# Designed miniproteins, single chains, continued (2): the designs that were tried, part 25

Each design is a single chain, and the fold is of that chain. pLDDT is the mean over its residues in the fold that is shown.

## One batch from the design tools (miniprotein)

Design m4840
Fold by ESMFold2-Fast:
Structure m4840 (fold): chain A 94 residues (1-94)
Amino acid sequence: SALERARAAFEEEREALLERFRAADRAEQLALLEALEEFVRRHVPDPELRRRALEHLERAKEALEAGDLEKALEYLRKALEVVEEEVLRRVEAA
């Protein structure tokens, strides 16, 4: 189904992004989180999903500043999953 294909594609892209984030330097990691915050503010229309994604991204930034890369990756994963949920809801409704 279209929903199953979309879910698989998001899972593949999410894992690729998380691996790039892990390998990046601190400045690139912060820049990526800031770019994702801007993306969420502009492109996630559901206010509750937008709020949840932004909260996860803020927690990821806090974890990076504390030197906790694994916690930052966990929060980044959660933020990406919220964005995926919004897109999948639209695919299901179509």
Scores: mean pLDDT 83

Design m4841
Fold by ESMFold2-Fast:
Structure m4841 (fold): chain A 118 residues (1-118)
Amino acid sequence: AVSRPLTEEEVKEAIEKLKSKDKDEQLYAIGVLARARHPEGAKALIELLKNSKDEEVQLAAARALGRMRHPEAVEELLKIFKENYDKFSDEVIEALREALRRMGGPEADKEFEEILKK
């Protein structure tokens, strides 16, 4: 069965739900954006990762970015990781590394390792 593609309105609604005070709504919206694979969704997830202090939300956002595999997000995600790596748990760091590897391949993985060595 072929699912209908998500509309731009559904993507916009999911981005808005990322700002919800309800964690379950945030996690649901992250899943919607992962399936949509929209560039605007990738940007919103990177912003959520930067601003959220909740490990479960950070982990879900990192995994979603890896599923979306948007190569243009690699530079922005590496920048956020470099600026915030001390605030992420080991599980979030591993999820971010996997996401970067899926989006930018071996070069992104090497840049990630260089940040961790410092």
Scores: mean pLDDT 79

Design m4842
Fold by ESMFold2-Fast:
Structure m4842 (fold): chain A 97 residues (1-97)
Amino acid sequence: MEEEKKKLLEEAEKALKEGEKALKEGDVEKAMEHYEKVIEAAEKLAKLGYYEEALKLYEQALEGLKRLLKVAPKELISKVIGLILRAIGLILDIELA
């Protein structure tokens, strides 16, 4: 469990940095892929009982995705919104449990 947690945190932090870089470079699709990886890692952390770590990662992904909405082309807007709604739903699942 501890080694899995460490690996998931490292993957999430790497994905956050790569997402930020892609966002800065205007690569919306790549940024979206990286923020999706953050959400996936956070979801796995939550399933392992690491709720505080999962919540922080969801919050960080949401901030990135909100900025991404301002530069996303129309064909990707619905996909970005889908990721935002997924993260919000996962946060609510933890906070309301």
Scores: mean pLDDT 85

Design m4843
Fold by ESMFold2-Fast:
Structure m4843 (fold): chain A 76 residues (1-76)
Amino acid sequence: SEEVEKAVKELRDLLAKYQILKNLGFEDEANRLLIEGFDKLKEKYSKEVLEEAFSKLSPETRQRINELIEEAKKKA
């Protein structure tokens, strides 16, 4: 559970930083931060830990993160 809790915190921190950049109008920087941050999370945590971490987020937050990552990849 400790690794899952760390992953949840890093996911929330990443999303918060993304929202700040978006609110300031730095859309390209926000998209790059999200892609790079998620890639680092995949390197640091196993797929199972990340899936459990996503399950602890609200369904709305999980869907939003997935949509933002896919959108960022299309623009990169």
Scores: mean pLDDT 79

Design m4844
Fold by ESMFold2-Fast:
Structure m4844 (fold): chain A 106 residues (1-106)
Amino acid sequence: GAAAKAQAEKELTDEINAAASALNSATNDLVSALGALGMIDPENADEYFSEADAVRQQGNDAIDNAKKTGREGTEALKKLTDEVQARAAAAQAEADARRAAFAAAS
């Protein structure tokens, strides 16, 4: 019925908004970690900043696709969030390891 359809549309909208928020948070974490790597490794800073810009664009495109395609785009958005979170964790671990190595060498 109409009430069930309205409820399903609301649940999908809420899910898209939650997924977009999670991706934006993960993207911010990754951009922060890449920025730290750029400061630690200035010879490769342009590559880290290019990766940050690419991830921001990919995130914006994924959110737009989820709003257009509904459930299919939302599942793709969630998978991208997992990938961005994994990359952010790896980039942060690398930054922490490089800082520790620099401190130990000085």
Scores: mean pLDDT 87

Design m4845
Fold by ESMFold2-Fast:
Structure m4845 (fold): chain A 87 residues (1-87)
Amino acid sequence: MERADKLIEEFRKLLEKSSVEAQEAAAMIAKGKLDPGSRDEIIAKGRELLKQIDPELAEKVLSIVDEVPERVGEIFDLAGEIIEKKK
């Protein structure tokens, strides 16, 4: 999927340059989508926080969640890995 691959690559580049708060908000959105209970409230809260902190990263995360939800796990993995790199 060329569009999905482009979205994930752009997300990774933006995430690497983002703040820890933005990375945590992105992880919150991804976790909300992956949890069995599909917590709309957690997703909405993460979305609003991310839009306020990093609008570009928010747009990319929401595009992935909307267009390629099967790849949301990669968002969570990438966010967690980059947060760990901050130490």
Scores: mean pLDDT 74

Design m4846
Fold by ESMFold2-Fast:
Structure m4846 (fold): chain A 82 residues (1-82)
Amino acid sequence: NEKKIEELLSQLSPEAREKLLELLSKENPTWEDIRDLVSLLSDEELKIAVQILELSGRSDLAFQLEVEAGIRKLKEAVEKVT
């Protein structure tokens, strides 16, 4: 798993990688920490980040990341009706 995580991390931008590693170093990251990470991720990087979190045994964080990504897409859609 560690080798696969390292390979996936190499596919992220330096900024996204740094933020993801910071998130993983926290036992109980906040929703704000998750939102900050999502803001740095492209749609492709988001899929990679979810895989890294799942492989790291942090399925809780993977779920939160997917929720925040969904909220981002919803906000973008709502802006079109303003």
Scores: mean pLDDT 78

Design m4847
Fold by ESMFold2-Fast:
Structure m4847 (fold): chain A 86 residues (1-86)
Amino acid sequence: VEKKANNEFNTVAMRILAGDVNADVGSTGTTPNKFDIIKKLNENPNPEAVAELNKIIEKYPNTEAAKDAKYILSQVKKETIEAAEK
């Protein structure tokens, strides 16, 4: 369960950093920096990525990936979160 959550989280995080929701970023073996993810989301709102982070929290609520996703969402601008609802 945790491994699947971490894989999904890393994929979403890498897409955010690449600036493309559908980017095939592959597995690099490096976990993206949470601060960089937050900064990128605040500079370039990505509602699809926010929705994917919410899905990780819902599917895997007690994993480290879900904890990281919750932290990122708590630091992201309200406008980005609201856009993900529509």
Scores: mean pLDDT 66

Design m4848
Fold by ESMFold2-Fast:
Structure m4848 (fold): chain A 140 residues (1-140)
Amino acid sequence: GKLSAQERVRIMEEIYRLAIEVLESTEGSLEEIARRLTEEAQKLLESEQAREALRKLAEALLAKDRETLRAIRAEMNGLSWLDPKEALAKIAELLGVDIDVSKLSAADAFKVVVVTVILLDLLTEGREATLGRLRAVLGL
């Protein structure tokens, strides 16, 4: 899709602020925090297809062990800079999830990619490390 650099930055900042709020306010396991972030992030999505895509990706992440998630994370480095629908299709393939990316807007596809990357970072590196990275990007 043709998302401008400014549109990508705005979407990333919105999602990072949401993720910080969820990570700061949610007590419990990494799994519980990941589920809460997924629920809140669904409210930012325009279509039911995008909400279903995010739910399926989050469920797939939660079903995998940390070593498998670390391998997937390595393969996802740089995907956020590709076309959003192509990045989402690659993420879905890596997670074994069937998603028709043609049904999503470029904005929704990018939002799903950004949230999935944050969930992956949370589940591999933990709450405090992920929170620190999100804050650093926002200059907090």
Scores: mean pLDDT 87

Design m4849
Fold by ESMFold2-Fast:
Structure m4849 (fold): chain A 57 residues (1-57)
Amino acid sequence: ATVTITTYHKDKESAEKMAARITALVAPGGTVTSVEIEEENGEWKVTVTVQLSPELA
């Protein structure tokens, strides 16, 4: 199963910190397949895609 986590941040540094935190929290139970950080309307959008598969993940 694939799960997408989206968060919004005031600056790029906060976005990068959150992306790293999400990756660390997911590592024991899934694989991060994509991390996207995008500027939208003066805010920074973080999209993390995770594959919830224990098989070689």
Scores: mean pLDDT 77

Design m4850
Fold by ESMFold2-Fast:
Structure m4850 (fold): chain A 89 residues (1-89)
Amino acid sequence: WTPEQRQQVAEVLDKGAREIAEVPEGDVEGIVRELEKTADELASLGADDLAEFLRKVAEEVRRLGEEGRYGLARSMALLSLGVALTSTK
């Protein structure tokens, strides 16, 4: 990855985290949608491993939502984006 690619990936992850933080409590499908959107943007930048990671996170977030664990679902999504962001450093 070039410094420019790392910066673009970091900007996509930061934007995704901000969008997820604004999703209302209990709207797990909104969180899943933002994770999938972020993954698609990462894949378009060639960050395929991070895109696959976020798609797996989206599956787990949906599962937690089905169990009624809305706060944990949101926390997992935000933490996963933070972990992905540290991989760009």
Scores: mean pLDDT 82

Design m4851
Fold by ESMFold2-Fast:
Structure m4851 (fold): chain A 79 residues (1-79)
Amino acid sequence: SLEEEAERLREKVEELIRELEELARQSSDPKMAALLLFTVTVAKGEIYVSERLPLEKQVETLRNTIRLLEAAIEEARAR
């Protein structure tokens, strides 16, 4: 169901947020750490706002948020 899909995607977002927070904690570059934490804040805000949307839009927002977080993780690891 869309409800189960949304729950699975929310769990993945939480996992990616934890990974990004860990990368920020391990970063020796304060500018990079600040950027990663800002990205986490944006992601949490998107999830919060999406709770009031229809399920189809929640799933779309969660998929977009996952792409954002994965891109940030890849960027952090490449540096």
Scores: mean pLDDT 87

Design m4852
Fold by ESMFold2-Fast:
Structure m4852 (fold): chain A 93 residues (1-93)
Amino acid sequence: AISQAIELVRQAIEQVEQGNTQGAIELLEQAYRLITSAARSLQQSDPELAERLMIVAGGVRAAIGQVEAGNTELAIENLRQALEDLEEAQKRY
């Protein structure tokens, strides 16, 4: 799930850079669902990692809003941060 979320966020950044707003939003919504599902499954076994994943999910949600508002540069910055945080989470997961 985390590896797939990383790939979706990478693809979403490319879509935002190309001006494909709809494609980016669809990929980010898929990433959001995978991240929140992973957090939910980890809630009992690793609650600290679950909390970190929910923070990342919040960042992805914020980036969707930024893409919708046309704040492309800020969206890319927040998605790059989410990508780094997901890659760190994957090393632990």
Scores: mean pLDDT 85

Design m4853
Fold by ESMFold2-Fast:
Structure m4853 (fold): chain A 70 residues (1-70)
Amino acid sequence: SSEVLAEVRRALERAEARHGPVVTTRQAVEAASELGSSAAATAIAEAGRHLGKERATPQQLLDAVEAGVG
């Protein structure tokens, strides 16, 4: 949903601010959890598993979430 995508974007912005332009799926999930969004945390975790990468740019994770929520 558009609400989950907005929460994912906020979580990824937080993770990037803390960890730089490349983040782990765990760091992004933790940022979503800190924002109180279990839906964003789940979406990011699933995107990370689907990409099969331990590290990604926030944009790569966002693109994977957007592709997966269609």
Scores: mean pLDDT 84

Design m4854
Fold by ESMFold2-Fast:
Structure m4854 (fold): chain A 87 residues (1-87)
Amino acid sequence: MTPEQKRERALELARQAVEVVRAYINGEITEEQLKQAAKHLQKLLISLGFSPADAQAFADAVLKGAKAKDAEAAEKEIQEIVDRALA
């Protein structure tokens, strides 16, 4: 996988994470579905070569943003984690 392909996949996972946060805030998914989605995204990031710590921070940002009902804060934190991991 090229560095460019890795970046594109990471950004797609970040977009999916924000969509999951928004779906939870809008009442479209349950807390169990939110937790399953966060765990799934964490596994995909590890498969993409993210450190376990960065993948965990990403999952934590998803859960934190959803619980706080703040999709914009979640998006910013998720983006910062992705940018740091790909630097």
Scores: mean pLDDT 87

Design m4855
Fold by ESMFold2-Fast:
Structure m4855 (fold): chain A 87 residues (1-87)
Amino acid sequence: SAAQALRDKGDQLVNQGFNYRIRRDYQTAADYFIQAGQLYQQVQDYREASLAYDLAGEAYRRLGNDDLADQLYQQSAQLRQLAEEQA
């Protein structure tokens, strides 16, 4: 399905994010995690979306961008609440 294809793309983007995180390229890692989160949100997979934004927040914390990290953690928390409401 189209939704499954978007989830599969999200999974690929998360894997790319982890690959760049291992290389300590936190900016590129964050960009991939944000893209994954956006795709998961599009298919209403709020649990996976919240995890992706959490990973992006961690990457921005590593970059010293605390303001953007906090924004991403807040977005992750909101998505986690939506996931709980679906359960």
Scores: mean pLDDT 91

Design m4856
Fold by ESMFold2-Fast:
Structure m4856 (fold): chain A 89 residues (1-89)
Amino acid sequence: KVEEVREKFIEKVAELGTEVWLPRMDPSLPEEERIKYGREAGRKFGREVLEGKLPGDIAYFPPELEEKLKEEAEKVREEIKRIEEEEKK
């Protein structure tokens, strides 16, 4: 259950990464490589935010979107914490 909630958030951020970074990447790179980069960047950001390790000096997304994703990650972390507390008892 916890892993399912975590995976769902990370997958959502990976998809957003593809959409955000595809038009912002160097156009000399093949489209397939740009899509892969965006997806991997999204997954990495999603994982680090859920682990509570916020990259203060690394910008993965535009500031407005990054702030919104951090807020969503806080909600996901609270949900995970709630599930873990319920399962331990």
Scores: mean pLDDT 71

Design m4857
Fold by ESMFold2-Fast:
Structure m4857 (fold): chain A 80 residues (1-80)
Amino acid sequence: MSPLEQLARAILAGDIAAVEALLRRHPELRPHVREAIDLVESGSIEDATHPEAAFLALQLLRLPEAERRRLIAALRGLLA
């Protein structure tokens, strides 16, 4: 399973510890997570510069709104 697929699964599970561990091992994914959050907040998924970011944004949009908001807040903390 690719690092991107592992990250998507951790996001859908709300497993912040697994997301943190994956971003630590695969720092190249950090820009894709940042872009995914921006795409979700802007509502412009079609403006994605990377297909990985679009994929992650679509996973975030699958979550219930309250869960998505909590997860985005936690992800912003990891990316700060």
Scores: mean pLDDT 83

Design m4858
Fold by ESMFold2-Fast:
Structure m4858 (fold): chain A 77 residues (1-77)
Amino acid sequence: MIEEREAPEGFRVEELEPGEAQLLIEVDGKRVLYTIKAETNSQAVAALTGVELRYQVVLGAPKPLLVATELEGTYEP
């Protein structure tokens, strides 16, 4: 599942739940945070690779991506 919200300046995620990954995107000059949930952290991170296609399919509307990902905690391989 993908959830959208506006991100503040200098955004950094410090407290992700297991199985969550987040993608910070600039849309219409505005920073938007997308949250992706999966069974495990590694699956959530892998889902970021296909985020644009998944997002377009799930939400039915393409969004311009200037991708910046910031993940904290256990996502380091």
Scores: mean pLDDT 42

Design m4859
Fold by ESMFold2-Fast:
Structure m4859 (fold): chain A 84 residues (1-84)
Amino acid sequence: MVARKLEELEEKIKTSEGGERERYEEELERLIEEARARMEEASAAIDANPKDKEVFREGTEVIVENGLPVAVHLAIKKEEEEKK
């Protein structure tokens, strides 16, 4: 569900102009940053209990339901690479 919000924001950025586009870009960055922080915390928790890694790998989708989508990490890396 959160991944849908990211897709909608990207579409709004494409169709918006001027200040509206800037506002949507800022909102997108905030969502990405928050999801990244949550993913990092979840990853640390998994490292503390390695036997759950298989379940986490399969159940990552459950974790992303609350704003931690895998697509967010892909978007962050894409932005970093394009800033070169």
Scores: mean pLDDT 56

Design m4860
Fold by ESMFold2-Fast:
Structure m4860 (fold): chain A 90 residues (1-90)
Amino acid sequence: MEAIEEALKRLREALARLEEAASQLPYEEIERLLGEFLREAEKRYKELGARLAAALAAGDLAAAAEALEELARLAEEVAEAVEAARRALA
């Protein structure tokens, strides 16, 4: 349980960072600068979501925690890309 709780906390923090970064740019600018990257990130998100669902269905809490950690890393990568795009426009 602790590993899942830590992974969920990291994911919440990563999603909050992403929301903050995205709120500072119009969606059109994000799409223009990062559209291809965001399409690849969405594909990775769906793949990781499927892995998480499979792990939870199997009762494999360790695999579920790993999938959540990878989702948190993906959200962090997207937040960093949006933040970099914002800095490039400043």
Scores: mean pLDDT 80

Design m4861
Fold by ESMFold2-Fast:
Structure m4861 (fold): chain A 75 residues (1-75)
Amino acid sequence: SMREEAERHAKKAKEAAKAGDIAEALRHAYEAGRALGVPREVLDEYLTKAYEAAKAGDIEGAIKALDELLEEGKA
């Protein structure tokens, strides 16, 4: 199901973010949001927020942005 696919990608995104692999984290977050049917504009907004947090060394902020993206898809 698309929900199971989204959960798989979400888990990989968080694991990659914790490992410092921001490119892989963003790729999996994009796939998770897309599987949940999040609109492109909303997806781009949260991914940009996660990237900027990660770039500043705020890994917790990056993970929070990814969690917020996933909650958008649940609504």
Scores: mean pLDDT 78

Design m4862
Fold by ESMFold2-Fast:
Structure m4862 (fold): chain A 80 residues (1-80)
Amino acid sequence: SLQQNQQAALDAMQQYVSQNPSTPISSMQQASDIVSQLLNTYDVSPDVSSQIAQTAMTLLSQGDPDQAIQQGQQIVLQSQ
């Protein structure tokens, strides 16, 4: 369900921040936006939702929002 997918993504983002406490708030907000858009558009599993969130957090923390969006979309497409 969308609720389970959203919870999995949130858990993954919180885990990332716990391991990387210097993560900017802006990166968290951008990751949340990317994840929300993808989860509202595509039917994916909680595991895929977690993977999207972790990938988005990593790339946004590295200063690459374009790659975060592109890799999130690729993860969704590969899961279909």
Scores: mean pLDDT 82

Design m4863
Fold by ESMFold2-Fast:
Structure m4863 (fold): chain A 71 residues (1-71)
Amino acid sequence: VLEKLTEDEKKLYQAFVLFSRGNDNIRISKSQLLTLPDVTEEQVETILKRADLDGDGTIGRDELEAFLSTK
């Protein structure tokens, strides 16, 4: 449920909803996250720092699931 997500988690989830559209192997870049409404560069850096497990500056589905599960 979206109500249980933080603002950063909601933004990352929104990015995957907008850009994936059924593509399970999609990766979200910093530039794509910056196209979201009401997102700052600082929030994008925080999301990447927490979710980018391979350090390449992109977030895959597996990294999204790990990020959303981190409480």
Scores: mean pLDDT 68

Design m4864
Fold by ESMFold2-Fast:
Structure m4864 (fold): chain A 67 residues (1-67)
Amino acid sequence: LSEETRSAINEAGRLGHERAEETGEDVPVAIIEALREKARELREQGDDELSEQLLQVADSMEESLRG
């Protein structure tokens, strides 16, 4: 993963963790939501590559949860 992708994942992880603590949701579910929201913002800013990488991470995590 690039440094930018890793940084964005870490930020989404932090936000997801805060959301999970507040709502009582599972941490992975909250992180997936945060990753998708961040990806949408990045795409609006014109960063299609980083957005796609975050969506791929979110999709991978969702598949892992579905098992």
Scores: mean pLDDT 80

Design m4865
Fold by ESMFold2-Fast:
Structure m4865 (fold): chain A 92 residues (1-92)
Amino acid sequence: SSELEERTRFIREINKLLVENKDKPKQEILDALAKFLGLPVSPDLDENLVTIIEALVEKGLKALAQTIARTIRPDLPVSYTPEEIIEILREG
């Protein structure tokens, strides 16, 4: 379906953006992701990350959300769901 093709292109574009920005500061990676997703940019790293994770979870891209969260916050446990990551980032 066209929806499946759009989802595939969307994931491909995000992965391309992650590769292109892999050597940049984490804030620049998040800024690039936020701009691609049409989301507001915050000077706070954790606020930016929460905004991006929420957008990806809403799109059903939980595995991608978790991968991005762990790329920015490698201290986060592998077992944490995107929803658990959002809760922790909002509390800390």
Scores: mean pLDDT 82

Design m4866
Fold by ESMFold2-Fast:
Structure m4866 (fold): chain A 83 residues (1-83)
Amino acid sequence: SELEALLAAVPPEERPRVLERRIASLEAAIGILKAAISFIESLDIPEEVKEKEIKELEEQIRELEEEIERLRRELARLEAEAA
């Protein structure tokens, strides 16, 4: 992955910063998806279509939240090792 390549390319002491920036990027992506859900909810379209589109976006949010939690655990481990 691009993240793994970046982590391998940077000194060990810089890896927490790379993880923090990746977490921030994923949180921003979740914000965009939540805004998209709000936009879809505001549309005058059939409820069945809204439910389908929102469900797909909610699944994407869950996947991103799971990645964030994994990265937060990795960051906590690295911060503990650096202390």
Scores: mean pLDDT 85

Design m4867
Fold by ESMFold2-Fast:
Structure m4867 (fold): chain A 73 residues (1-73)
Amino acid sequence: SLLAQAVPALIKALKHSNPLVRQAAAFALGELASQVPEELKQQAIEALKEASKDKDENVQKAAEAALIKLLNS
């Protein structure tokens, strides 16, 4: 599945040096991770919990919004 390949790459992108890349990765995970197998969705949720503690406030907010979306799906 294309989504099964994309979600691991987005989890990796949450650790990118550029905060705009981390913010975009958090947003994309919120949109896509509900559509992948539960184990991979749980990995995305754990990575987003760490991203919610990011030094960049916009990355924190994007990760928090993604967590709300995934935990309510």
Scores: mean pLDDT 85

Design m4868
Fold by ESMFold2-Fast:
Structure m4868 (fold): chain A 63 residues (1-63)
Amino acid sequence: DKIKELLKALDEIYKEAPSPEAAFRAMQEALDAFNRGDSLENAIEKARQVLKELEAEEQARKA
């Protein structure tokens, strides 16, 4: 079930996100990609890229 796989991936993204705002942005990216007809795998990949960028920003703030 693609929906169950998507929900599991979104839960992992939420847990990995440095903030609720970062989680929201990453989840929105995944949902938008999925709605445009991208594969589940591609949608998750886009969300993970957004998380990496936001995590790098948070680390820069700590410096």
Scores: mean pLDDT 76

Design m4869
Fold by ESMFold2-Fast:
Structure m4869 (fold): chain A 71 residues (1-71)
Amino acid sequence: SVEEVREENRRALAEIETASPEEIRELMDKQMRWFSEKLKQAPLEQHLDLLVEWFDFLGAVYERLIALRKE
């Protein structure tokens, strides 16, 4: 469900805040595979909401990578 994806996304976002580059790669691979499967199983009406959650996760990854480059 969209609620399940939002809950998982909140957990992933917390992990990203302190992740190393290697941990970011692992989290991205894990989340990409999991999200891809959820999107395939979801009805079309939920796809936009699921894509928004995925883009929020990618945004956090991007912000963390920028922060790591400045450290």
Scores: mean pLDDT 82

Design m4870
Fold by ESMFold2-Fast:
Structure m4870 (fold): chain A 85 residues (1-85)
Amino acid sequence: PVYVFENGKFLRVLKEGETLTVDLSKDYYLATGSEAYDVLINGKKVLTLEANSYVVIRNGKLINPIDGSEVEVKDGDKISFKLKK
C-alpha cells in the first residue's frame, strides 16, 4: 500500500487500482512501504518509486526528492500506483 498524507495529516491508504484526485490548493506526501511502484498520472506512467521512498505534490509538481525526479501535475489529475514487484 501507499500512505497518503495531505497538508501533513494522514489521509488514507491508496491501494493498487485506487486513485487520488489532486487538489493543488493542498500539499501531499505519498510514501511507499516494502514494495516498489510505478507512479501513474491519468493512467500514464511518469516514474518508478522504490520501496521505502516517497513523492511530494506541491506547487503543481510531483517530486521525488531522493533522485530529483519532477513531473508537472494539474488540478484534478488522478494519481495511481501499480506494483512493480
Scores: mean pLDDT 85

Design m4871
Fold by ESMFold2-Fast:
Structure m4871 (fold): chain A 77 residues (1-77)
Amino acid sequence: KEKENKVKELETEIEKLKAEYRQFEGDAVRAISEAGAADPEKARELARQHSQAVREFAKNAEDRIEKLKKEAEEIKK
């Protein structure tokens, strides 16, 4: 049962990272859309800033998710 608990914790962390990434993208897309309705130039600026932030977040999240996946698979075996 201890191994089962560790696997659940790792799987929970993986799901949290995936949810955080999806929320980060969704929040940014929503903010850009709202800004675009009021001021298209501001929407362009936000899109540029967000593109950089998303790239960095995605790279860090993907690397961490892969590490957690490997740990979970090793524990399962």
Scores: mean pLDDT 73

Design m4872
Fold by ESMFold2-Fast:
Structure m4872 (fold): chain A 85 residues (1-85)
Amino acid sequence: SDERDKEIFELADVDGDGVISFEEFRRVFLRTTDEEDALAEEIFKKFDKDGDGVLDFEEFKELLDWIRETYGSILALQEEIAKKA
């Protein structure tokens, strides 16, 4: 749900600036998948629609939907984000 995705976003947004940086995404993605850095960069850029190097909530929500479709669940990603808080 949007409420749950917003909760995950706010937990990932450790500095409270309302965006997720590439480094924050990369760290969580690589810890929860066996994927390469190149894929993390490709996926981030795909959802960074305005090219500003950060993801807002709407872009991040689309990323979470892609993770659900590709890996079947966001549970591992969500748990790794929660460990940062």
Scores: mean pLDDT 75

Design m4873
Fold by ESMFold2-Fast:
Structure m4873 (fold): chain A 87 residues (1-87)
Amino acid sequence: SRVEELEKRLEELVEKLKNKPLTEEEAKEMIKIIEELTRIQLEEEEDPALREKIRNGAKAAIETIEFLKENKLSIEEYLKMMEEKAK
């Protein structure tokens, strides 16, 4: 399905980019995939509470990607920061 193709593409990008600082182009590509996935999920979901969770999840993901881009951080560096904050 289109969803499976988009999810696989996003997973491949995350794996490829996990140890590299996120560039403008890479951030835009990831955001585009997330926006398309979110659109498809919202078209299929009628439950208001689940729709809100989908929207909030997408917003959080996009904000995280933008933060990585602005700070020239890799996904791996961000995960290490989050792990340290959880201690």
Scores: mean pLDDT 82

